# Designed miniproteins, single chains, continued (4): the designs that were tried, part 2

Each design is a single chain, and the fold is of that chain. pLDDT is the mean over its residues in the fold that is shown.

## One batch from the design tools (miniprotein)

Design m12036
Fold by ESMFold2-Fast:
Structure m12036 (fold): chain A 120 residues (1-120)
Amino acid sequence: SKLTEAFVKLAELQLKTAKEIKKKASPKVQKKIDELIAKLEEVLANPPKTEEEAKEKLEEIISLQEEVVQSLVEEGKISLEQAEEIQELLKQVYDAFLNKDYEKALKSQEEMNKLLLESV
């Protein structure tokens, strides 16, 4: 389905970025990134097939991404302004995906990933 295909693409983009950030991260942030990687690998092994499943898994992934962002702010790796921009993009990914605007969801995810990679 378009939902499952879009979710897989979104998770694959996140997994690639998480692995790159992990290479430059402190041991404390690496632990948070490992939790995110484990969840992304779990959802890629069994992707959601319904809107309800996709919403649940997307909320879990976003929560873990927010924990990574908070850890990066705490260590001074990203500014508060950069963190606010990333959190707005996370909200855009969530809202767009739930509205079935998968192109916008993927684009917002790419923009967030670029900001994270440029910041660490």
Scores: mean pLDDT 88

Design m12037
Fold by ESMFold2-Fast:
Structure m12037 (fold): chain A 85 residues (1-85)
Amino acid sequence: SLMEQIKQLAEELVAVVRKHLPQSVADKIEAQVDEVIQAAKTASELARGLVAVISEAYAAGKDDPETQKELGEIAEKLSELRSKS
């Protein structure tokens, strides 16, 4: 389902932040992802919530080109999924 595809992308987001960002920042972003997943009742709501979390991750990783690139790839995939909902 679209909801399952967006949840899978949320797991990829957490993996990217855990790989590139300090543990304290990654823990905060993972907690925000979990909150968004629990609050969202539709695929559209989940996708909108994840856009906000991706923006926070971009800000945290602003000085690392590799982090910016991998987050950009996740944002592009999320945009494609949003166009289908």
Scores: mean pLDDT 84

Design m12038
Fold by ESMFold2-Fast:
Structure m12038 (fold): chain A 62 residues (1-62)
Amino acid sequence: SAAAQYAAQIARVKAVTERTLKNLDEYAKQHPEKKDYVEKLKKDIEERTAHLIAQLQAQAAA
């Protein structure tokens, strides 16, 4: 069903985002001069991911 496919997509997006944020934290440890850039990028990724998940949830409910 479409609803099951959207649920799977949402779960995958959450898992990928969590791993991406963790990888960015590790990158910042190796590149301390990029710490501010990484923090801004993490915030942008979190906000955009939250918006995408909200859209997928709305589509699943339609």
Scores: mean pLDDT 86

Design m12039
Fold by ESMFold2-Fast:
Structure m12039 (fold): chain A 58 residues (1-58)
Amino acid sequence: EREARNLAAARAMLRDWLSGKTPEERDAVIARRRAWLEEHGLDTAPLDAAIAQLKAEE
């Protein structure tokens, strides 16, 4: 339940942040978010799942 909510929120947030951006800008946003999560010892799995879903949707 919480995991599904976190994935949905991450996906919606990424979709909004990546809207209207170039591929280079999208990669930069994703890389920055991943680095932030790793720096703070947080799980990157929801971010990876959200990225995979967005790429499949394109």
Scores: mean pLDDT 70

Design m12040
Fold by ESMFold2-Fast:
Structure m12040 (fold): chain A 75 residues (1-75)
Amino acid sequence: VPEKEKEEIKKAEKKLEELKKQLDELTQAALQNGANPTANPLVIPGLYGRQGIEELKKQVKEAEKKLKELKKKVE
C-alpha cells in the first residue's frame, strides 16, 4: 500500500472529524438559542442559523461518503 494513499485517508479523516466537530458546536448553539434566544454562544460567522447547519450537515455527509470510497478503493 503506497504511503500517499494512507496520507490521503488520514487527511480526509481529520477533515471529516473537524467538520463533525463544527456541526456539533453549531447544533449545540442552536439548541441553546432555542432555550435562551438572547444568549448567543460562540458561533462561526456566516454559518449561524438553520441554513448554516444544513449546509454543514451536507458537507459532513459528502465527506463521509468520500472517505468510505477512499477506504474501499485501497482495500
Scores: mean pLDDT 66

Design m12041
Fold by ESMFold2-Fast:
Structure m12041 (fold): chain A 59 residues (1-59)
Amino acid sequence: MKLSSEEMKKAGENAKKVGELLGSEEARKRGEIGGDLMKEAAETGDYELFKKGGEIAGG
């Protein structure tokens, strides 16, 4: 996956927002955890962490 740090951060922010919109506590928690990992990956350049965060946020 070839994303800039800005794109990775926005993906993490979007994952959190999607979790909130889905309205379940489980979806909200997954969006928060996954989104946080994606944002951390944006700062460290860790694409494996970004993938892991996306998988957690997505289900």
Scores: mean pLDDT 78

Design m12042
Fold by ESMFold2-Fast:
Structure m12042 (fold): chain A 96 residues (1-96)
Amino acid sequence: SELKEKLKKIRELLKEAEEALKQGDIEKAVEKLDEAMQLIGKLPVSPELHEKIVKRLQQQIAAIAQAHQAGQSLEPPLRALIETLKEIVEEIEKEL
C-alpha cells in the first residue's frame, strides 16, 4: 500500500542516518533525520498520536540543543532521536 511504502522510506532514511552517525557524518545524519521527520509529519495519524509524537520529539530536540550549547558530542542525542523515530514509526504502523 502507499502507506506501507511511505513507512518503508522513513525506515530507510533512519538506517541512512544511523550509517552517517557510524561514519561520524553529523551533517548527513541531521539531513536524513530532518527528511524522516518531515515525512512522519505528513502521515494521517490521530490527534492523540500526533500529540504523543510532538511531545517525544520536543524532548529529543531539547537534548540535542543542550548538547550543542554545552559543546558536547551530538552523537548520543542523535542516536536517541533515531531510536525514538523508530518507535514512533512502530506506533504509527499499529494505528494505521
Scores: mean pLDDT 85

Design m12043
Fold by ESMFold2-Fast:
Structure m12043 (fold): chain A 63 residues (1-63)
Amino acid sequence: GPPPRTASLEVRRTPDGRLEWVLTEGGRDPPHLEAQSRALERLIRAHREGRLRPGDTVVGESP
C-alpha cells in the first residue's frame, strides 16, 4: 500500500488564555487526512485528561 503519512498539531495559547492548535505538518490526500484525524483524537484525549500544554506537538500517523 502507500507509505504511512504523518500530521502534526502544535498547541498554542491565545491572547485570551484559551488553547488553540495549528496544523504544522499534513496534507489533503486521504492518508494525510487520516493522520490528521488521529492527531486530533490524541489531542482531544490529552485535553480531556488535562495533559495538553502550550508548545506541545501532537502527532498522528495513517495506517
Scores: mean pLDDT 82

Design m12044
Fold by ESMFold2-Fast:
Structure m12044 (fold): chain A 68 residues (1-68)
Amino acid sequence: AEAGRRAAEAARRAETSAAAGAAAHQKGLVDLMDPAASEGAREAAEYALEKAETPGARTAAQNALDAS
């Protein structure tokens, strides 16, 4: 039960980190108007990386950080 719950949580975190990467791409549009927005995207990606528990989640968070 615990192992299954951990796997589901890891998958959810990977999806959240992937969404952060997509948000960083959207912020690329906003950075033409507000450079401070890119700092927010970077901080969000760093937070996702710190909270990642699996290699997949870390990879997704790192991709978001690279995109910001």
Scores: mean pLDDT 63

Design m12045
Fold by ESMFold2-Fast:
Structure m12045 (fold): chain A 100 residues (1-100)
Amino acid sequence: SLDELYEKYKESILKTAEELAKKYKLSEEVTKKVLDIIEETLERIKEMILNGASWEEIQKVVEEAKERIYEISGNEELAEAIGTYLLIFAHELRELKEKL
């Protein structure tokens, strides 16, 4: 189901973000802000896909999230990794919706 796919990706992306935050020695405060951006962006992408948003609109939302993560963390590798994972999530959720 769409909800099962969403929860699976949410868990995986948040876990990846926490592991990368630890690797790059980010503070707990910075880590929390990054996780909040990810959760907000996942919900926004889900809603956009359910409402038939274009891939270009989804890409813009992911790029905005990457910029926010980079601004808060100062870590380009973290921002790029999370951005890539968000695009994978969006692609998979869209494909599943089109098959239902």
Scores: mean pLDDT 89

Design m12046
Fold by ESMFold2-Fast:
Structure m12046 (fold): chain A 100 residues (1-100)
Amino acid sequence: DDIQQQAIAAIQQLQATIQRNNPDQNTIIQVLNIFRSIARLLNDDDLVAQIDTAIANNPTVNDVISIIQQLQQIIQQETNRTKLIIAIGLIQQAQNIVNS
């Protein structure tokens, strides 16, 4: 599925940008809020809880990378094209925030 591959490519690009840019904590929190929206969209309640815990506890770049790896796994299992298209838009929003 091309849409699934596009979503995977988008999240991998975002991971590379985050690792390169080492964004500040405010940027990390904004990105994690977007990731919470993606996790909720893709029905991963455990990941939503993990993201909320990270936000409450001074999240690091390593926390973001761990969450990206988990998002990549659930994207690989997602078959709903509408959800994948929305997820791509949210990943692109996060990419724009870290590029600022």
Scores: mean pLDDT 89

Design m12047
Fold by ESMFold2-Fast:
Structure m12047 (fold): chain A 95 residues (1-95)
Amino acid sequence: MITLLLLAAASSSIDLVPLSEELKEEFHKLVKELVNLYLEGKLTIEKLEEIEKRFEELTKRALEEVKDNPLHQKLVEAARDSFLEALRMLKEEVE
């Protein structure tokens, strides 16, 4: 339950940031993929590490898009923190 709330918080924080629609769609697709794999019982440590790497790349792109706005940067960082906490909890469940 709390893991899904952290993923929802990450998605909501990203939606508050004026990112390109393409980048927002990539974030939403990644979160949806993670949630679907979790619900299907298909999460592995290797898949979680792959998703973390993909999320960090999207976060880097988001920070570049909002580099001139410190509030938007903080929202992207908050989304990152929530998502990484969710991944940490999922790794404990899988291991």
Scores: mean pLDDT 82

Design m12048
Fold by ESMFold2-Fast:
Structure m12048 (fold): chain A 114 residues (1-114)
Amino acid sequence: SENEKTVVSFSAFLKKIAQGDPEVVTALRNFLNKTTVSEDNKKKIIQGLVEAGQLSQNPDIVESPECKAALKKVYDAFENFRKTCANTTNVEECNQAAENFIKALNVFKTVCKN
C-alpha cells in the first residue's frame, strides 16, 4: 500500500540520520538553517530524529501496528513541517509546525520503546 511504502522509505531515512549519513545529515542541517525554526527546536528535531532512527533499527517496530501508525504520524508531521517552513517567513507558524513534529517524534518514542 502507499502508506506501507511511505513507512518503509521514511524508516530508511531515519536510520540514515541515526547512522550519521553525511549526505542526509548535511541536507537536514542545511534545510533547518534556512528556516525560522528556533535553535532550541532545531536541537529537539535533530535529537528526536536520531532517537527515532535508532528505534527504527528494531525489526519489531516494522511489524507493530501501533508503531507503524505512530511512524506514519511522524512522517505526516515532518512533511507539514517541511512545507510550512519552506513557504512561510512567519516565525510563529514555522515553529508551531516544528513543535507538532517534535510532539509526533516523542509519541513515536513512547509507543515504540514499550
Scores: mean pLDDT 84

Design m12049
Fold by ESMFold2-Fast:
Structure m12049 (fold): chain A 99 residues (1-99)
Amino acid sequence: SIAENLKKLIKYTEMLIEVLRYTLELLERLDDPEAIRAAMEQHLADWLAANPDASEEEKRELEAAVEEALYLTEHSTPAQIQEYIAKLEQIKAELKEQL
């Protein structure tokens, strides 16, 4: 249903926001790209261990969100990542209005 698809999109958007917020925290503490990648890979592993019943779709979406976040650490400033988070929060609010 439309409502089920909206709920999935909201859940994905929330997951992406959380990954990006964690990425900003890493960028404040770490300057080494390899250390940032290792921390993100550990974050992914910890989430998978905590969510053993997660669907294959949810696992792939989280992997994609982590890779997107890593790409942004190489190609965007922290300020640009903050702007992207703000835009995603607005999109999430609009999606919730459609429920």
Scores: mean pLDDT 86

Design m12050
Fold by ESMFold2-Fast:
Structure m12050 (fold): chain A 111 residues (1-111)
Amino acid sequence: SLMDILDELEKLVQKIIEVAREGARRGLSSKELYDKVQPLIDEMLRLINEALSLTKDKEKRRLLAFVDAEATLMSMQLSLMAKNDAPGKEAAEVVIKNAQKILELIQEIKE
């Protein structure tokens, strides 16, 4: 169901936040953080696409499109930071901030 996929998305976003926080605590580089977080973002994008296939509600589809856009932006920012050897702590902060925004959007879809 749509709700089952949204619950799975919430858990995945929470895991991304946890991985980023632990990475910052352990002093991981932006490249090491990218290697751990990017597969989770890829799974998130897959689940968003699955959620879109399960609803024809215009408002829910609009919010899911925002979730997709934020996830894509997070992926692009993290990739660029890793390529430019940005500090791992700054990369983690970017991931956490974007993931928290995604979590708020998912909660709005669930109402």
Scores: mean pLDDT 91

Design m12051
Fold by ESMFold2-Fast:
Structure m12051 (fold): chain A 110 residues (1-110)
Amino acid sequence: DDREVLVAKADEILQKYLDKMDPESQALVRQMLATRDPQRRADLAEQLRDLLNGAAPFGVDLLLVAAGRIDELAERRGVSRESAAEIILVRAEDLGASPEVLEALRRVMR
């Protein structure tokens, strides 16, 4: 499942940066990692994004995309869905995401 690929990559990114976050952000990430409900996990990811304002790890974007919230990401950035998808793909490529992750992103963001 493409969404499972994105969630697994998001968890990897968030775990890698967990110890470099402030305690409030760490608490949100731990709650996200303990959460099985994809929509509740996405709600927590939005809270983390708000808290970190412009410095949110790419794992947050991946969780929101996996939860079907690409249109909300586009609205928040003040761009079209197509532009938001391109920005996310470019960010993934710049961070060295695997071909599997890039393909999953393209399919989920259709």
Scores: mean pLDDT 83

Design m12052
Fold by ESMFold2-Fast:
Structure m12052 (fold): chain A 112 residues (1-112)
Amino acid sequence: SPKVDALLARYSPVEILNLPPSELASLSPEERRELLRRAAAALPPEQVPDVVNELKTMLEMDSERARLRAVEILGYLAPKAPAETIPLLERVAAHDPSERVRELARRHLATL
């Protein structure tokens, strides 16, 4: 997607993962998933612990939308940081109050 490519050229991976919803409003849901997946894949290994700590905070939010985003990003990070991400995904899959959030975590775990 030209829109996704433009954002990846303008922002660092960690900046992409922290973009507010307003900056992503022109993207389709498919383009947003592509952007997050590519940013997570490009994230330098040394920045992974800080990003995972932010995602842990998002998983504790009352917002189902915030927890869905955290699970998606954790899933995209799992191939490069399995020790940091898989235990969190397993905990969410077992214990999150939303079945939608639990199902997303299970789907990511099934692809590992």
Scores: mean pLDDT 87

Design m12053
Fold by ESMFold2-Fast:
Structure m12053 (fold): chain A 90 residues (1-90)
Amino acid sequence: REEEYRRIMEELDARKKEVLKLDSPERQARYERELAVNRAIGEALRKIGDILDEEFAKLKTINDPEEQKKLREEYGKKATEEARKILAEA
C-alpha cells in the first residue's frame, strides 16, 4: 500500500511539473495555474485518504490473505484513478 501511495505521489508531482511548464509568459497566468494545480493536489490527497481509510476498515473484517490482497489491489487502483481524474481537471 505504501508503494502504491508513493507511485500516486510521483504521478502527482510529474503532473504538477508538466502543468507549470505549459506556459510561464505572465506572472498572473502562472500563479492562477499554480493555484489550480495545488487545489487539485489537495483534493486528490483528501480522496486518497478517504479511500485508504475505507481499505483499512475492510481489511480488519477479512481474515483470508487472498481476499486481503485483492482488496488492496482494488483500492490501490481506485485511489490512482480518482487522483488521475482530479488532476485531469486541473
Scores: mean pLDDT 72

Design m12054
Fold by ESMFold2-Fast:
Structure m12054 (fold): chain A 79 residues (1-79)
Amino acid sequence: MEEIEKLKEEVIKKLEKEKEEVEKSNLFSEEKKEILIKKIEKAIEELKAFKPKSIEELKEEILKITGELIKTAKEVVES
């Protein structure tokens, strides 16, 4: 169980860094940055609330969350 918590914390830390990179980036307008930042914040909240039974379940949830983030980024770029 401790290994699951450690992985969650590491992924959350990486998402926080992704958020910082979005804020620093010049690829998006301020409005688009806000959308991406809010989506990353939601992903962090979802991950914190998720209680996996195994490391594999956590990895599946991480893939799902990152997939949604990529989809949102694509929609923001294409809009």
Scores: mean pLDDT 78

Design m12055
Fold by ESMFold2-Fast:
Structure m12055 (fold): chain A 100 residues (1-100)
Amino acid sequence: SALQEEIVRLARELLELAQRAATAALRAGDTDLSNLMLSVGILAQELVENPNASKEELEELIKQLEKLIAQLRAVPNPTPLVEEVVRLAERVRELLRKAA
C-alpha cells in the first residue's frame, strides 16, 4: 500500500540518519548516545525488512519507538542532528499508528 511504501521510505531515511548520528556521537566520546542511535537504527532496519508486519508486531514496534523517542528527548544539549532524528522518528511513529 502507499502507506507501507511511505513507512519504508521514512524508515530508510531514519536508518541512514541514525547511523550518521551514532558515528558523530562516538567521535564526540558519547558512547551512551551512540548506543541509543544504534538502537534507533536497528528498529528502522526492522521496518525496512518487515514492511508487512502484523498489527501485533506494529504495536510492539510503536512501543519500542516511543521509548527510544523519550530517551532521545532526555538527551541534554541535543545537536541539530539529534533533533532531526527525533523529528523523523516521530513522523515514523505517526505512520505506524495509522497502519496498526
Scores: mean pLDDT 89

Design m12056
Fold by ESMFold2-Fast:
Structure m12056 (fold): chain A 60 residues (1-60)
Amino acid sequence: EREEMRERLIAALRREFEAQREEWEALKVLEESDDPRVQLGREIASTLISSLEEAVREEE
């Protein structure tokens, strides 16, 4: 009952993370820039994705 609702929410968040991850992977092309600022941006993006993923898992 409550578990089913939580499962639906987690599934929705997971799908959204999948879509975001795809966009972040597209931005990964900036990794070849060799620009320190570009590399910093990529690191920030990775940290955000990891944080979101961890938050969802903690609420499973």
Scores: mean pLDDT 65

Design m12057
Fold by ESMFold2-Fast:
Structure m12057 (fold): chain A 100 residues (1-100)
Amino acid sequence: MEEEVARLRAEIDELEKKVEELPYSPFRPLTPEQQALLAEIDELEKKYAAGELTVDEMIRYVRLLIELARLAIEQKNVGLAKGAIVSARDVVDRLEELLK
């Protein structure tokens, strides 16, 4: 579990570096793949805000946010990528506190 959280942290840090290297671009419409991920993320976000997620569900939430960030980077959607990275970092910070 701790090794998994450390891996998620490392992936978030690498995505943050990649986003900072992207040129500023105007807003782009969401792809169907991004829309499907956002729907699942929205459900998990509501449960996370309510404090109803288990540690395993929080790990799943971070994995989905990382996947969304990767897709956003590939599409050069800087705003979506930054938003996903910020959310993933917040959740992984909480996971590290819960597992210490």
Scores: mean pLDDT 80

Design m12058
Fold by ESMFold2-Fast:
Structure m12058 (fold): chain A 68 residues (1-68)
Amino acid sequence: SDSAVLRTQQLAEEAMRALKAGDLETAIALLGRILSPEQTAAAREAIEAGDYDRLERLLLEAIAEASR
């Protein structure tokens, strides 16, 4: 539904703002609300590696899944 997509998008944007502020703990907690445990672990690995392209792909997949 549109509401699920918007909520997922807002949580993803808030997580990215936390990362920009250097707050990794808050970012991972927010990502854990929209990603599976396995995807959250992959997101942490991507962030620690500075692989923001990988992180973006994970977030786009979560938004796509929320549209079902």
Scores: mean pLDDT 81

Design m12059
Fold by ESMFold2-Fast:
Structure m12059 (fold): chain A 71 residues (1-71)
Amino acid sequence: ALQEKAHRVETLFQALQKDYPGKVLTKQLIQQKAQELGLELSDDDVTEVLKRYRRKQEAEGVEALKRAVLG
């Protein structure tokens, strides 16, 4: 189910955030961590985790720019 897939992706994302805070995530690193956690991921799942992480970093960058402009 989509809910179960989302939970799997979220679990992996949180584990990566805990173990590699502030580090740039790669497809290889995501796949390695998934194997360590015993999670079965498709290429789509790996891509979704990577996109989610990238979007979060971009959003944080936009907020930092807003704070700099607004003083």
Scores: mean pLDDT 69

Design m12060
Fold by ESMFold2-Fast:
Structure m12060 (fold): chain A 86 residues (1-86)
Amino acid sequence: AEVQQILDDALSGDEAAVQQAIERARTLSKEQQEQLAEQIIKEMEKSTDINKIKNLLKVGNVVAPDEKIPELVGATIRGIGNSIDS
C-alpha cells in the first residue's frame, strides 16, 4: 500500500507530490525500497512522457540498491527513446 502510494505520487506530475514521494521513499524498509525500485523501472520502460521519466528517476535514485543501478539507467535510456515517439 505505501509503496504503491509513493509510486502514484511520483507518477502524478504534481511537484509537491513528487517531493513528498522522495521523502517518504527514504523512510521505507530496504525490502520496500527494492520493491519500489523494481516498480519504477517497469513504469519507466512503459512511459512515453519525459517528465514522468524524470520524476520516476528522482525517486528511483533514492531507493535503488547499487546492483539495480544498471537496470535503472537502462530503463531511463529506453524511456527517453519512447518519449521521442510521443
Scores: mean pLDDT 78

Design m12061
Fold by ESMFold2-Fast:
Structure m12061 (fold): chain A 75 residues (1-75)
Amino acid sequence: SKEEQEKLKEELEKLKPSLPPSLQPLVDYILENIDELTSPEMLAKMREFVENPSMKRAVEVEVLLGMDLIKEGLK
C-alpha cells in the first residue's frame, strides 16, 4: 500500500546514515523509486532489511530488483 511504502521510505531514510558505503547505492535506488516498488514480495523483503539490516537481506532485495547495486557500492 502507499502507506506501507511511505513508512518504509521513512525507516530507510533514518537507517541510511548508519549503513556501510556498499549499501548506499541500493538504499538510494529504493528511496528514489519507492512509489514504483509495489509488489507484496518486494515490500516484505524491504521491511525485513529495515528491521535487521544485513548483507543477506540487502542481496534478497536487489535480486527482486534485478540489479547489482551492492557491487557498485563496493567499487
Scores: mean pLDDT 76

Design m12062
Fold by ESMFold2-Fast:
Structure m12062 (fold): chain A 78 residues (1-78)
Amino acid sequence: SHSDEILQKSVENLKELFLKSGFSEEYAKKIAEALANNSPPETIYRLLKEALEAGAKLTVPIVRRIYEAVKRAAERQG
């Protein structure tokens, strides 16, 4: 459907942003899909932390903003 095409394009755009920040293709895909599907903040934050431990960096401003927002949301549930 047209909505499925919009969702897929959003996932690809998010994936590209994370790849630009040195995220692996595996983590970029998992994080982009988790964000697009409104996964729990704790799940997304875990994936972000794992990617950063693997050498990804928060150099792209929008990626840094996503990280900070997800971190705040995850910490509020603890």
Scores: mean pLDDT 81

Design m12063
Fold by ESMFold2-Fast:
Structure m12063 (fold): chain A 66 residues (1-66)
Amino acid sequence: SHMEEIEKARKEGEEELKKVKTQGLSDAIRAAMTESAEAARQAIQDMEDNVKKTKEELEKRIKELE
C-alpha cells in the first residue's frame, strides 16, 4: 500500500540522515585534529548543508508517494 511505501521511504531517509551526520562529524573531528578550527567549522557547515539536502530529498520522495 502507499502507506507502507511512505513508511519505508521515511525509515530509509532517517538511516541516510544518520549516516550523513555520522560522516560529517567524523570529517569535522579529522579536520580539527589535522588542519584547523576553521576547517572543522567548515566541515560542520558542510554536514548541515548535506543534512538539509537529504531532508529535502526525503520530503520530496514522500510527497510524490502521497
Scores: mean pLDDT 80

Design m12064
Fold by ESMFold2-Fast:
Structure m12064 (fold): chain A 87 residues (1-87)
Amino acid sequence: SLDEFVEKMIEKILEIARKENLPEEVIELLEKNLETLRRNLPADASREEAAEAILNVVRGTLDHEKVPEELKKKILEEVRKELEKLV
């Protein structure tokens, strides 16, 4: 289901963030923002639309003063690769 896809992606994204040593406050923001997206996602949204929305939320959250540009690019690339496997 779409909900299972989004839940699995949130778990993988948080795993990537922890693996890459993202600051804990940014990980907490990422979880909050992704759970907000999950609650507001239309039930009839495609997996492609959900994937694009997820990537946009990750990108926006990583535009944080405590996240170096190289770390942001690395995490976004890993998230994109995981999304491509599931869409």
Scores: mean pLDDT 86

Design m12065
Fold by ESMFold2-Fast:
Structure m12065 (fold): chain A 91 residues (1-91)
Amino acid sequence: MEEAAYLAGRAMGAATVARAKLEGRDPEAEVEELIAEAEALLPTLSEEEQALARAAIAGLREGYEETRDLSPEEAMERARRLYAEALALAA
């Protein structure tokens, strides 16, 4: 399930970039805020939950890096594709 969490994180990162660009906000700042919120929750989670959360955080960073130079439309398309892949792995 760490692979599904990682892909879901990448989808979230890409979607965050797309949304921030459409709304005229800084994509880097939005992604950094999401990572900080997720990292703050880590000490409250079990070992297994922490592993999934760390995979998702790594995915968030990668999704941002992959999409930071893309148009909002391209970033959103990448987010949709990655999310579909994550759902297929979780099924």
Scores: mean pLDDT 85

Design m12066
Fold by ESMFold2-Fast:
Structure m12066 (fold): chain A 81 residues (1-81)
Amino acid sequence: GIDEILKLIGIVLRSIGILIDLEKIVEQNPDNQELKEILEESKKYYNEVVEAFKNLDLEKAEEGLKKMEELLKKAKELAKK
């Protein structure tokens, strides 16, 4: 129903927010190759979230977002070093 669609929209919006945060971290750490690789991997999971949204697959959208959240956490820890 509409509630599942709104939840999917929320997942897509949160995934976009993660990409913005990761791009900012990479811009602040331009010589860190591992951070650039995390951003590229996160873009791959973002594409999986978008495909899940197109297919109305809430479970796969949530799985993709969780992987992106784990990558953002890893990037934040690496940026502290």
Scores: mean pLDDT 89

Design m12067
Fold by ESMFold2-Fast:
Structure m12067 (fold): chain A 61 residues (1-61)
Amino acid sequence: KEAERQWFLDNLRRDPSNDAALAMLYQLFPDDERIREAVEAVRGKSREEAAAEIRRFLATT
């Protein structure tokens, strides 16, 4: 699972608007608080606002 985590995190670093990569991280690591907080932070936001939240998440990871 660590290889999958790194692969999807790298996808998000290349494209912070990649909703599928964030969804897969949440599905594979449902108990990860930082991933859950990132999912919650992007909920209801525009693509640009969601990307900004993902960049913040990646900076603290």
Scores: mean pLDDT 77

Design m12068
Fold by ESMFold2-Fast:
Structure m12068 (fold): chain A 62 residues (1-62)
Amino acid sequence: EREQRLAAAREHLGQVSAEATRIDKEAEKKLKEDPEKAFNEMVEASARVIQAAVDLLALERE
């Protein structure tokens, strides 16, 4: 069902966005320990947000 898929996609985007925000807040702390690892975690979180947003837009277009 389209509505259920849309709801799931919206929830997933919300979860990934919340995780990215948490990673950003913690990155300032982790940058002192391992800046390369902290940077990679931020990039991966951003990529997940972008993918989730693209997936949601594709479903909304249906």
Scores: mean pLDDT 80

Design m12069
Fold by ESMFold2-Fast:
Structure m12069 (fold): chain A 96 residues (1-96)
Amino acid sequence: SRLEELDKELEELAKKYDLPLESVYYLASLNYRELAELSTSEEAKQEYLELADYYERLAADLAEEERRLVEEVFASLPPGTPLEVRLKALAEALKK
């Protein structure tokens, strides 16, 4: 399914950047919510919101401190920043 393909892509990105999978899921959820807000199509907006909700649920067990770090990284970059750029920034933040 499309969700299985997206899940696999995020798992590969988590391995590539040596990131906890749950942190990748949470950052992806924030990214998809922003894409929904930037979308002019109602169909695209709904699809992005469904993806955001799905990945937020997968990240439900993420600790509060880790959630805050992901939120800080997300907010540190301008709207429309690609997910992979945000994942690189998260990887750098976690090395400190």
Scores: mean pLDDT 86

